Designed miniproteins, single chains, continued (2). Designs and how they scored, part 13

Each design is a single chain, and the fold is of that chain. pLDDT is the mean over its residues in the fold that is shown.

## One batch from the design tools (miniprotein)

Design m4446
Fold by ESMFold2-Fast:
Parts: C-alpha cells; structure tokens; sequence
Structure m4446 (fold): chain A 84 residues (1-84)
C-alpha cells in the first residue's frame, strides 16, 4: 500500500504541474506532465492489482479504486488533448 500511495502522490504532483503549465500557456510542458501523471497512475493501478492478488487488500476494494484510477487516466488524456 505504501508504494501505491507514493505513486498516487507523484501523480497528483504531475497533474498539478500540468495544470500550472496550462495556466501559464505552456501546452508542451502540460502534455509532458500529464504523460508523467498517467504513467504514475498506471503504476499505482498495477501495484493495486498485485496487492489484491497477494491478499494484501480486499479484491472488491482494489477493483473500486482501480476503476477510479481509470477515470483519472481518461481525464488526464482529455486534458492532454486540450493542450495540443
């Protein structure tokens, strides 16, 4: 779980950097940070799947969190498209 939390914290930081770049009119930097955020979220998703498989977290709870992370990835992809 600690590694999942670290990956999610990195994702939040990158999402904030991307938003800051968008506000500054720097679409190129925004895309770069959104890509990093997506990568961090995907890492958190994989770590959650592994933790559920190992019995470290309830499978149903892990599936619900993963569903939320997939929605965040879609949002970041949409924001990246807007930054073009």
Amino acid sequence: MEEVLKALQEADKYLQEGADAMDAGDGEKAIKYYDKAIEAIEKAKKLLEEAAKAGEIDKELAEEIIKGLEKQIKLAEKMKEKAK
Scores: mean pLDDT 84

Design m4447
Fold by ESMFold2-Fast:
Structure m4447 (fold): chain A 59 residues (1-59)
Amino acid sequence: GELYRAVMPLPKTSEDELGLREGDVLELLEEVDENYWYVRSLTTGEEGIVPKSALERIP
């Protein structure tokens, strides 16, 4: 899938969310809506919802 990098840290505040560290590499699994994506962390193997504004595409 397409790979993205977290540009900011985000705490996990609900069960559906994924906590992020700056620089984490994530794979896009599904676009939930225009603002939120369902992703998998390649660092931890965990999956969850993140705001797409916290991510940048890795070329």
Scores: mean pLDDT 82

Design m4448
Fold by ESMFold2-Fast:
Structure m4448 (fold): chain A 58 residues (1-58)
Amino acid sequence: SELELRALDYLARHGPVTVDQLAEELGISKEEAERIVDHLEARGLVRRDPATGTYRLA
């Protein structure tokens, strides 16, 4: 989706980010941002750091 592409672009430009930061940047709810990162992680496009709870490009 366009939101997924914008999320990937944001991660590429800004490095590791929280779900809250992503939600704010995309102008969406935290719930929707969580669904986006879950989908991207399932596809191997992003990785979650369990120590910090941040997401980055895979």
Scores: mean pLDDT 83

Design m4449
Fold by ESMFold2-Fast:
Structure m4449 (fold): chain A 68 residues (1-68)
Amino acid sequence: SLQEQIAALRAQIAQLQAEIAQLREQLKKAEEAGDEAAVAALQAQIAALVAQIEALTKQLAALEKQLA
């Protein structure tokens, strides 16, 4: 159902947000350690997850419009 799809998207978004929070903590530690390679990799991973959340949020809005 659309309700199940909406619930699944919300769960995926929440999981990705939690992953970003963990990566941001790792980024802070990498910056403090001066690990430039780790900093670059973590920044790229965070950017990719942010883009995924934006795409899923757009999909969520479209499905919610169908239920209205």
Scores: mean pLDDT 89

Design m4450
Fold by ESMFold2-Fast:
Structure m4450 (fold): chain A 98 residues (1-98)
Amino acid sequence: GEGEELVRRARELIARAREYVKQGNFEKAVELLREALRLAVRALQLGDYEGAAEVAEEVIRLADEIIEKTTDPEIIREAGILRGLAGILLGVARLLLS
């Protein structure tokens, strides 16, 4: 359905974000993760709780990697915010799956 398509697009954005992390372009990686998380929230609203949870877990992992690899305080702050929001989304998705 539409939710599954949003999850697919979010996963493609996460794959691109991983490539930017490898290149040291953390600003672009954070932008792509923000868009992926936005799509995951929409997928949750459409009833794809499993897909939303999976995307949230991927965003958390890559945000943690960005925070570990950069010394830029603005990027650390933005990645930290995304990690927090992804954690909330993951919690909500898991609650709706129970």
Scores: mean pLDDT 91

Design m4451
Fold by ESMFold2-Fast:
Structure m4451 (fold): chain A 68 residues (1-68)
Amino acid sequence: MDEEIEREITAALAAMYLSIGKKLLEQGKYEEAIELYRKALELAREAGDEELAEEAERNLKEAEEKLK
């Protein structure tokens, strides 16, 4: 049960990092948003949340494109 709880907490953390990253992206803080999206992607993968991982990856690529 600890393993299941840890997965839920990890997914929640990933979602929080993704949310904060989106806020930073809206503020034009692309480098900071990229850092948070990378953390969100890693945590989403650890939690096994494929949908969240895909969302984090898409947002990460979008933020990287804005730096070009």
Scores: mean pLDDT 83

Design m4452
Fold by ESMFold2-Fast:
Structure m4452 (fold): chain A 61 residues (1-61)
Amino acid sequence: SKEEKLKQGEDYGALAAIAAGQGDVATGRAYGEKAVEYYLEAGDEEGAKKTREGIERAIAL
């Protein structure tokens, strides 16, 4: 369960990075927020923080 949530966080984080790289900021933010939620559900506060920071840097808004 925890490992499954971490994997979902990683998967949504990757989707967020791809969308942001393509200039789709809204989709990048949406996937990024889902990734953060999964990391927090898994108890990975550091992973959640790092993911949010990465997405904010990628979209540069």
Scores: mean pLDDT 81

Design m4453
Fold by ESMFold2-Fast:
Structure m4453 (fold): chain A 98 residues (1-98)
Amino acid sequence: EAEKYIKEALEHLKKAREVRAKMKRGEIDEEEARALMLEHLDKAIEYAEKALELDPENLEAHAILARAYAGRAELNPEDKEAAERAEKLGREVEEKLE
């Protein structure tokens, strides 16, 4: 059940990476790229949170949230909350693996 939302979240993370790659190649305006990346990262967060509503211990969903918040912090360095959430979620994932 959670797998559907995990798949959607991963697709949005992939799209954010593709937009970043296009920006680095000069194929898209930087401000437009930042807006698109943020939109995809926010969608990845939304779908990962839906997966966690179905399976609160889903390690993959926690890893997706950590990656998405890290991406948000990179796009907006003033977003201290995104950086904090990424670090905390990343540590929780590591603890569950070990």
Scores: mean pLDDT 82

Design m4454
Fold by ESMFold2-Fast:
Structure m4454 (fold): chain A 84 residues (1-84)
Amino acid sequence: MEEEAKQQAEALRRTARGNAENAKKAVEAGDIKLAESYTSAVESSADQLRQLAKSGKATEVAQKAAEEAEKLAEESRKAIEDAK
């Protein structure tokens, strides 16, 4: 249902934000492998949000959340590459 799709989008957005924060802390600590793991989790959440948006359920919320998660993943990947 629409409400369930919105709750899923919000949960995925929270998960992406948390993993992005953990990835940043891992980069700052010099743990590149851990940062890569968290960044992959952010990318997974972004993909799931994009699929949810394409399904036609909660499209606006899911699309905006996907764009945010995609940006967080890109920023995390750039931080990892800059730390190498």
Scores: mean pLDDT 84

Design m4455
Fold by ESMFold2-Fast:
Structure m4455 (fold): chain A 77 residues (1-77)
Amino acid sequence: SKEKAIEYLKKAIEAARKGDGVTAAHYLGEAMNYLGEAGVLTEEVRKYLDEAGKALSNGDYEKAVEFIEKALELVEK
């Protein structure tokens, strides 16, 4: 469901802003699952979320938020 994907993307942003990379990565995974089920996990969305995951792994929470926000903009179109 697209609505759940958007909810989890927003939860991932909040967790990343708090410096909770583990929780942010979990919510990112949930968002990707719901995006796939909704048929809106496009190559561009997937690329941004993959980059967000890499940024979380590196502790770069500012870049992670930026990439998740870019994916969210595409999903909300």
Scores: mean pLDDT 87

Design m4456
Fold by ESMFold2-Fast:
Structure m4456 (fold): chain A 66 residues (1-66)
Amino acid sequence: TLAEEALKLAEEALELAKEGKKEEAQRMMNRAQDLVVKALSLGEDEEIVRRAAELLREASKILKEL
């Protein structure tokens, strides 16, 4: 599902952010955010979408400190 793909990209974005790969992390975050919006519009699993959003917020916090 789009929600599952968003979660996967959000997990990748968080890992890239932890590695200090700011530009790559930002690209993955943008892709994951787009999929989160699409998944919500299709009524996909809100729990998976929520987890993806939480990971994206954490990645954003890390990138802000870089």
Scores: mean pLDDT 82

Design m4457
Fold by ESMFold2-Fast:
Structure m4457 (fold): chain A 55 residues (1-55)
Amino acid sequence: SALEEAAKIAGIEPEVLEYLIKQALEEGATVEQIAAALEELGVPREVARAAAEEV
């Protein structure tokens, strides 16, 4: 999944990344903002967006 790929690239466990994305969305962050944060960790844009949308 895109979430698992993003987690591997970012060096985070998939369950931890899922939790962090869910919390960010609950706090009002957009998918675009979450994807941008993942891109700063080295995740490619398309994977970052797909990972944020999977949660």
Scores: mean pLDDT 84

Design m4458
Fold by ESMFold2-Fast:
Structure m4458 (fold): chain A 65 residues (1-65)
Amino acid sequence: WYNLGLVLQSQGRLDEAAEAYKQALELDPSFADAANGLGIVLVQLGREDEAKELGERLKALFPND
């Protein structure tokens, strides 16, 4: 899934790349590279609000004690 997201992103198929990165995160929620890729793609799509929400979700999933 992550490699699929990279290929789709390189082709400018950003919506499909976002879906592939989301699938990678569903299989491994701790996959930081997939989360980073998703954030970059969301920003490139102009969905900066959604990218910011992803950042907040990641902070909630990996809280500091």
Scores: mean pLDDT 73

Design m4459
Fold by ESMFold2-Fast:
Structure m4459 (fold): chain A 79 residues (1-79)
Amino acid sequence: SDYYNKGVEAYKQKNYEEAIKYFEEALKVDPNNAFAWYLLGKAYYDLGEREKAKEYFQKALEIDPSNEEAKKLLAEIDS
């Protein structure tokens, strides 16, 4: 019902550009949603936008350092 759930649905359908727009709106409402930062990074990663993906994975990990998948993808970009 909120922007976060709409972003998740768009991401599942591989509508990455639409997912990005919804996650950006969700993060204006709740900037401490670490998983929304992670999924925003993942959507950019899947579009091949590696520098933006890295930035948003770092933001997700600043809020929630326990996201192992974000750490793994960040290490892959840095290699």
Scores: mean pLDDT 87

Design m4460
Fold by ESMFold2-Fast:
Structure m4460 (fold): chain A 58 residues (1-58)
Amino acid sequence: MTDEELLKLLKELPEEQEKLIKKRIIEALEKAGVASREFLESLSPKELALFVLKVGKE
């Protein structure tokens, strides 16, 4: 990687990590049949985290 490419990745890394985590959670819950992808995508990050905690109890 070039220095410019590395700097770009570092700048985007927090956003990409958050996006990846959210995507992974949505995909897992959709595959489990717990909720629709459209519904999960409409949730805020906090609401999604609470939903995951609730699902984890069951």
Scores: mean pLDDT 67

Design m4461
Fold by ESMFold2-Fast:
Structure m4461 (fold): chain A 75 residues (1-75)
Amino acid sequence: MTFESLGVMMKEAAKQNADNPVLAADYLAEAAMFYLLAGKYEEAKRLAQEALELDPNNENAQLALRAAERGLKRK
């Protein structure tokens, strides 16, 4: 099992719960965190942004977005 495969599972869970935007956002935020662990910063950023479009107050999505942007910028 890879972090990337866990991210794919969370992304699919978000699609299955598209009728519940808060829950879908949480699954997308978790997917973004797994993609961060896999070193996939571009995909993590995209998923975190998608989660914030559904729920702007999702703390995991906010953290994942910042982490992905830092990974891409390499401070």
Scores: mean pLDDT 83

Design m4462
Fold by ESMFold2-Fast:
Structure m4462 (fold): chain A 88 residues (1-88)
Amino acid sequence: KLEEILRLAEEASRLIEEAREAYEAGDYARAIELLRRAIELLEEALRLAEELYKETGSELAREIAEGLRKQIEAARRALAEAEAKLAA
């Protein structure tokens, strides 16, 4: 479960970096696509981290869940900015 959480978070991080590169290149449509995919992966990782915390009481799992929530919020803000650029 922990290994799966970390794998999902790592894949999401790669997609966020690709989205940043697409955004800088002016490809807002691609940035939106990548950010939506990254958010889906982060939300799945968060669900698993919250389950792990409920099952084990692990402080590490709680800390990971908190970090994932912050990453999701940042990714959603980036998505909104990319969508605003595409609409303009």
Scores: mean pLDDT 88

Design m4463
Fold by ESMFold2-Fast:
Structure m4463 (fold): chain A 66 residues (1-66)
Amino acid sequence: GALRERVRELLERHGGERLTPEGIEELAELLSRELGVSKETALEILSHARDEAQALEALDLLESMR
């Protein structure tokens, strides 16, 4: 969907294969806004993501909480 595509574009801007602290922060803000979860919850879940694939798994988990 559109949110998943936006997440991928954001990750590509921040180095693609690895997550930068800036990328994690921006991604947490995006997911908090779009999914209605707290930024703190999004950051906690994303803190375990090491790469794009794990970040997309974190997105799926956050979407499942809706």
Scores: mean pLDDT 74

Design m4464
Fold by ESMFold2-Fast:
Structure m4464 (fold): chain A 72 residues (1-72)
Amino acid sequence: SLKALGEELTREAEALYEELAGDKEALERLEKWVEEKEKELKEELEKIDDDEEKLKLLIEAYRELIEKIREL
């Protein structure tokens, strides 16, 4: 299910964040990027009324986050 996929991606993102714990500069760059992306995501979510479409958008956002963390 989309919910189960979202939960799995959340766990993967959390594990990757923990691997960055020793690099303050990388974490600061990631946090600034996340803040900008969260604003964009919030505006897009406000345009969507369907819960399944919202979940799809959130899943894509988590995938983008995971890729960004891997590139740091």
Scores: mean pLDDT 76

Design m4465
Fold by ESMFold2-Fast:
Structure m4465 (fold): chain A 136 residues (1-136)
Amino acid sequence: MNVDPAAFDALTPAEQAYLQEIYPTLSPEEQEYVRQYIISRYFSKVEGVKRLPSDEYLEELEKIIERHPDFAFAWHELGEVYFSQGKLEEAKEYYEKAIELFPDYAEAWRNLGEVYKAMGKYEEAEEYYKKAEELT
């Protein structure tokens, strides 16, 4: 896989394994999206800054999902966009889809916990946080 080694090494072992499996099956455009995703994820983890996707990035996500509805990371990114807009039910659905496709996706479990917490469902949020911790 042709990605920045430091950004790739910042992923969990499960995320690394998932990407190593799926990456060779992707088109060159989808591979570039994955590189940008990994770089954005690395930057967010290192600097603690969450960048919102541009409108062009959202259009690319929709095209990827149409072509690869099994790409868990694209569903997770939609969940993050909708959560940032306060659309909690849609964010929940997209994170649940990401987890359905990649059950070892610790960050999707954590973000689903954040959605439930934002909905005032604190006990359910704690269960999702525990699942995320078991995966990291």
Scores: mean pLDDT 76

Design m4466
Fold by ESMFold2-Fast:
Structure m4466 (fold): chain A 58 residues (1-58)
Amino acid sequence: MERGEEALRRALELAEAGDLEGANRWGTLSYTLFAEAGDEERAAEAARRVREAMERAA
């Protein structure tokens, strides 16, 4: 599984579980990995999805 996608899944799972600190750390990693791969749109989408999941869990 691609590293960025794996980090995104972990971030979303942690947000759903109420671990906002974990979700933020894995979400940041996901954004960084997609950005390093040159996929700015996927990086922005990953950041948005993690933020929405964290907001919903808060």
Scores: mean pLDDT 81

Design m4467
Fold by ESMFold2-Fast:
Structure m4467 (fold): chain A 64 residues (1-64)
Amino acid sequence: SDAAVARLQERYGLSREQAEAIVRKVEALLAGEITGAELTAFLQDTFGLSPEQAQEAGVLVLTA
């Protein structure tokens, strides 16, 4: 959602494209296509987020 994209950009200084990639990955988790561990690994490896930031980003998208 646009709200999730905006919050990710504000919180982590991400581009719109990067924020949209995170939203799509969370949607894959909700669809049962990936595990929570795969989402956390993706956020850490792709964006350099800490484990704490990765968890926060996931919750932020789910609550937006």
Scores: mean pLDDT 80

Design m4469
Fold by ESMFold2-Fast:
Order: sequence, then structure tokens, then C-alpha cells
Structure m4469 (fold): chain A 51 residues (1-51)
Amino acid sequence: PAEAVAILRQAADDLGLKLPDDALIAILKARDFNVGKAVDMLREIARAQEM
């Protein structure tokens, strides 16, 4: 749903991740559209990129 993508985009922006909507949709799909789990995945990506 569009609302889940919007929430995930806000979380990505808060983490300093400049991801396109296609990447956010892919993360949501991988996590069965569970926003909480998708946000956790974004945090893991952010940690990996800081190294």
C-alpha cells in the first residue's frame, strides 16, 4: 500500500538513506509489508553503509 511506502520513506530519510521508491517497495515486499520489520531492515542497511 502507498501509505506503507510513505512511512518507510520517512524512516529512510531519518536514517540519511536516499533510496528510490522501488527499493522501498522491494524491502516492504521482502518483509511481507510489515512496516516495523522493513524499518529494522533500513537500520541494518544504514549501519552497513556507515562502514
Scores: mean pLDDT 77

Design m4470
Fold by ESMFold2-Fast:
Structure m4470 (fold): chain A 65 residues (1-65)
Amino acid sequence: TEALEEARKALEAAEAGDREAQRRHGRKLIDASKDPEEARKAIAEARKEGDSGAASVVGMAMRGA
């Protein structure tokens, strides 16, 4: 969906530290969603793809980094 596409771009911008792009795509996500719950589901689905990234962060913390 368009909402999922914008959610993915917003998360990519966040990871890159591009807060302006993150804000822009976040607005487009809301505009493309029929309600706030659809927007939240799109974000959750896009975030699922970054689950391995969370594991990497945990690994670094366990090694004192």
Scores: mean pLDDT 64

Design m4471
Fold by ESMFold2-Fast:
Structure m4471 (fold): chain A 85 residues (1-85)
Amino acid sequence: SLDARVEAEIARLERAIDQYEKWIETQEEKFGLQAVKNGLEVLKKRADLLYALATDPSLKQRLAELRKRAEQLIEEVDKKLAELE
């Protein structure tokens, strides 16, 4: 079903965001931080698309939480980038 495909994609995005969080903690270089930010913005846009496609309210909740987490991590990356200028 469509929701089963959406759920599988959400699980992939959840794993990806966990990796980005870990990389932000260890990344000290501007290029690497910019790459993480770009990845998080793509993830956020994909979560928005999946939110429009999902019919299950539990999947919509997971996507909303994922989107918010991505926004928080983008803010964290922006703070680190500002410190490197």
Scores: mean pLDDT 86

Design m4472
Fold by ESMFold2-Fast:
Structure m4472 (fold): chain A 97 residues (1-97)
Amino acid sequence: SEEERIVELLAEYFGLSPEDVRRLLETFKRLGLDDVIEAFRRVAEAYENGDEEALKKALETLISRLEDVLPALTMIDPEVARIAFELIEKAKEKLKE
């Protein structure tokens, strides 16, 4: 499925387990955070296409949207918040490369 492809691409790109990525995306879907899901989709698409400029812009958008929801996420699901925080840090490292 399209969803499984996105999970695998994000897991490969960020060096996270597919299970952690799937849990994170399912949580955002359950919470109705469509803007965050769209940001993840854009990162996956840019990574798959090798579009470095689009990937940089997608990462900046993803970091911003994740940082905005992180405080609420820590109150709702601390374990998912831990995964989100780890992903933010990895995304910031990718922007420095």
Scores: mean pLDDT 88

Design m4473
Fold by ESMFold2-Fast:
Structure m4473 (fold): chain A 55 residues (1-55)
Amino acid sequence: SRLEALKSRLEDAKKWFEEMRKKHIAEGDEQGAKLNDLAIKNNEDSLASIDSILA
């Protein structure tokens, strides 16, 4: 389904944001880390919404 395809893409995007967050932390870029934290949270919220629809 389209929702399952979207869920897969969001899961992949979340992993990428988690890797970028780690890189920014290692570089001392607190603002870059915070932006990735927000992106991760938005992805988690979207995934939770999709799971609620699919349940």
Scores: mean pLDDT 84

Design m4474
Fold by ESMFold2-Fast:
Structure m4474 (fold): chain A 55 residues (1-55)
Amino acid sequence: SEEKIKSLKNAMKYVDLSDEEIERAIEAYKTDPLEYKRFVLEIGEKIKEKIRKLK
């Protein structure tokens, strides 16, 4: 869904991924479920670390 893609882009920008890496992750979401899952796990860990330091 478009909302899911927008949420993913916002999460990736939050952890300071480049525009190229963000575009690659969106393409993986559409075409490669295994690559997409890898991106989600990496982004999730970076978000958790950033939030943990902020709290």
Scores: mean pLDDT 73

Design m4475
Fold by ESMFold2-Fast:
Structure m4475 (fold): chain A 72 residues (1-72)
Amino acid sequence: SEEGVEELLRPVRLADEAIAAARAGRLEEARAALERARATLAELLSLRVIPPELQEEIRARIAEAEATLAAS
């Protein structure tokens, strides 16, 4: 379903929001988006609904967001 696909991609979208916010100097917004990305990933992992390749992609995007925020 569309909702299922949207939910699986939500951590990536939240990480992308964190990157955009950090690059714009909106550090509080970036931190909030990054925390939501991590929380959503943890929830999806607990439900065992994410294939391994997607898990790696999500973790890589979160790591990019963390690095971008740290550099800001």
Scores: mean pLDDT 84

Design m4476
Fold by ESMFold2-Fast:
Structure m4476 (fold): chain A 65 residues (1-65)
Amino acid sequence: GSFLEEAVKLLEETKEYLLKRGDEKSAKIVEESLKELEKRGPSKEVAFEVLGETQRRLKELYERE
């Protein structure tokens, strides 16, 4: 439904924004999140889990850079 479509769109827009900024490492994390969401199939629960994991991985990357 709408929530899943918005989550996918947000991740795709975030990936494009990061690539435009030259942040290829962060963009790769977002790309992996999009692939995980596609692989596990569309559900609100999976979308929330994937978004949370993506945020955690991005924060960890920023703390190391």
Scores: mean pLDDT 78

Design m4477
Fold by ESMFold2-Fast:
Formats: structure tokens, sequence, C-alpha cells
Structure m4477 (fold): chain A 59 residues (1-59)
């Protein structure tokens, strides 16, 4: 559901990358991970986007 994605995106926009990573990891939802990684890349958090993509690959 979009609640975890919305919270992760809000954290990324606020610059709280640690919180965004925790939300994504706790969700375990591949779609949330993919969307959060895309948003991180758009915001210039390339290293975080790579970490999120790696988590998605492990699922």
Amino acid sequence: MDVDLQRAVDALVAGDTKRALEIVERSGDERVIESAAFTARRLGYEELAEELEKIGEKL
C-alpha cells in the first residue's frame, strides 16, 4: 500500500535519508523499494538509490 511509500518519499524530501532507508527496509515491499530508489535518484541521492536498488535485488 502507498502509506509506506509516502512516508519514505516525505523523509527523502526532508533530507532524512536514514529514516527513509528504515521505512523501506521495514516495508519489505519491492514496489516501495523501487519507487523510493527512483525518487532518491531524482533528488540527487545517488548512493542511497544504489543501496535501495541492492535491497530490492535481495528480495
Scores: mean pLDDT 79

Design m4478
Fold by ESMFold2-Fast:
Parts: structure tokens; sequence; C-alpha cells
Structure m4478 (fold): chain A 89 residues (1-89)
């Protein structure tokens, strides 16, 4: 369902961003944005959304420590979209 698609897109965006695949990360983020904009996540999905947000924040922290500014910017977009999904759940 939409939650499983969101989880796949979040993992793909993080993987691509951390690998330096900026175009691949941007495509995953665009699909994630469309999913978040067109989907209302029920309250039951909130825990899974919070777990994914935690994973994205950890990845951002790693990118910041290694000095990968491009990965930080891409992961900031993923974090913003997950925060938006949580606010509407």
Amino acid sequence: GPLEELERLVHEAIKKAMAGDVEGARKAIERLRELVENTEFPEEDRLELEIMLGIARIARGVAKVIGDKEAVELLDEVIELLEEALERS
C-alpha cells in the first residue's frame, strides 16, 4: 500500500544520496513528494513514519560528519516530506 511505497522511496532516496547518485536521489524524492501530497496516512501509520524520519535524520547526521553537503541537502528534503506526512496523519 502507500506506506510500503513511501518506505521504499525513503530507503531509495537515502541510498542514492549517500552513494552520490544525485539524479537518482532527486527522482526518488520527486516520487516521494507526489506520494505525500496525494496520500493521507492514517494514525496507525504514525509509528512507521516516525521510524523512517529517525533513519533519515541518522543518515543526514552521517552525511554532515563526512562533509557531504549535497547529501545533507537531499536528506533535508526527505526529512521535510516525512515531517509533512506526520503533520497530516
Scores: mean pLDDT 89

Design m4479
Fold by ESMFold2-Fast:
Structure m4479 (fold): chain A 70 residues (1-70)
Amino acid sequence: SELEELIAELGRLFRELEEAIENKDLERAQKLLAEIERLIGRLSTLDPVIGAVARHELAELKERLEELKE
């Protein structure tokens, strides 16, 4: 299903974003963040509850990414 495919893809992208942040690769992290936001937007139209959970998980990574910009 599209929902299952989106969840699997988001899991992969979240891991890649964590690695980019750990490596201080700001350019890669920003590109991954944009892609994750796009997929969460689509996920939220299919399942608002799972979408909200994904946004909550992304918020922690966004805070870490903002620290890299300073």
Scores: mean pLDDT 84

Design m4480
Fold by ESMFold2-Fast:
Structure m4480 (fold): chain A 71 residues (1-71)
Amino acid sequence: MSPEELKKFIEDALKEAEKAKELAKKTDLSEEEKEALEKMTEAIKKALELAKEGKYEEAEKLLKESLEELK
């Protein structure tokens, strides 16, 4: 994945996560599911900041670790 592709992927993932978070406020999700979604959204935001700084390897690692934590 190129740096540009990774940045776009992270931006798209953040938009999806924000939409999911808003939807979660209106659904019967468990406290654990809501907390996991919040942690994922925060990790995606941090990954985007790293990508903006040109730290693409760190951004990808953080994103992969956050996704693994959800399982």
Scores: mean pLDDT 74

Design m4481
Fold by ESMFold2-Fast:
Structure m4481 (fold): chain A 93 residues (1-93)
Amino acid sequence: SAAELAREAAELALEAAMRALKSGNKDAVSPAIGGALGAIGALTDLELGGSPRVAARTALGGAESALKAAEISGDKEGKELAEKAIELARKAL
């Protein structure tokens, strides 16, 4: 379902963002925080019974920010998580 895709996208984006925050790369901090906030916002919207499409858009924004953070931190696994999050979020739209 669109809600399941949006939830998985948000969870993967959050994981990628948290990895980037743990990297110690200061330039990754801002986009990683953006990624985490977007992911948490999407998860919160889903928990409140909000629109899966709105959650998917929020998760997509979080995932794109998490991808930027993963690229800056050089985290290959984080990049793969964020790219998968983008794929799933777009599929939920």
Scores: mean pLDDT 92

Design m4482
Fold by ESMFold2-Fast:
Structure m4482 (fold): chain A 80 residues (1-80)
Amino acid sequence: ELEEGLKAAKARLPTDPAGAYTAIGGIYLLQGKYEEAKKYYEEALALDPDSAVALMNLAEVYEKLGKLEEAAKYREKAKA
């Protein structure tokens, strides 16, 4: 499950690296691996800083890590 999803997401790296990192982050988020999810969403945002999907998902990661102020900040960015 996790391994197959990661393989499929990584296959996107040559053509859509921002989307690939967002997908990898989402897989780790669903598995409860919040620090890994954070890492990949931050890599996605380094390539596409205005990605509402990556911003909203990073906000969810911060919420799961107990960082509610940071979570609120990223949700606000995603709405703008």
Scores: mean pLDDT 82

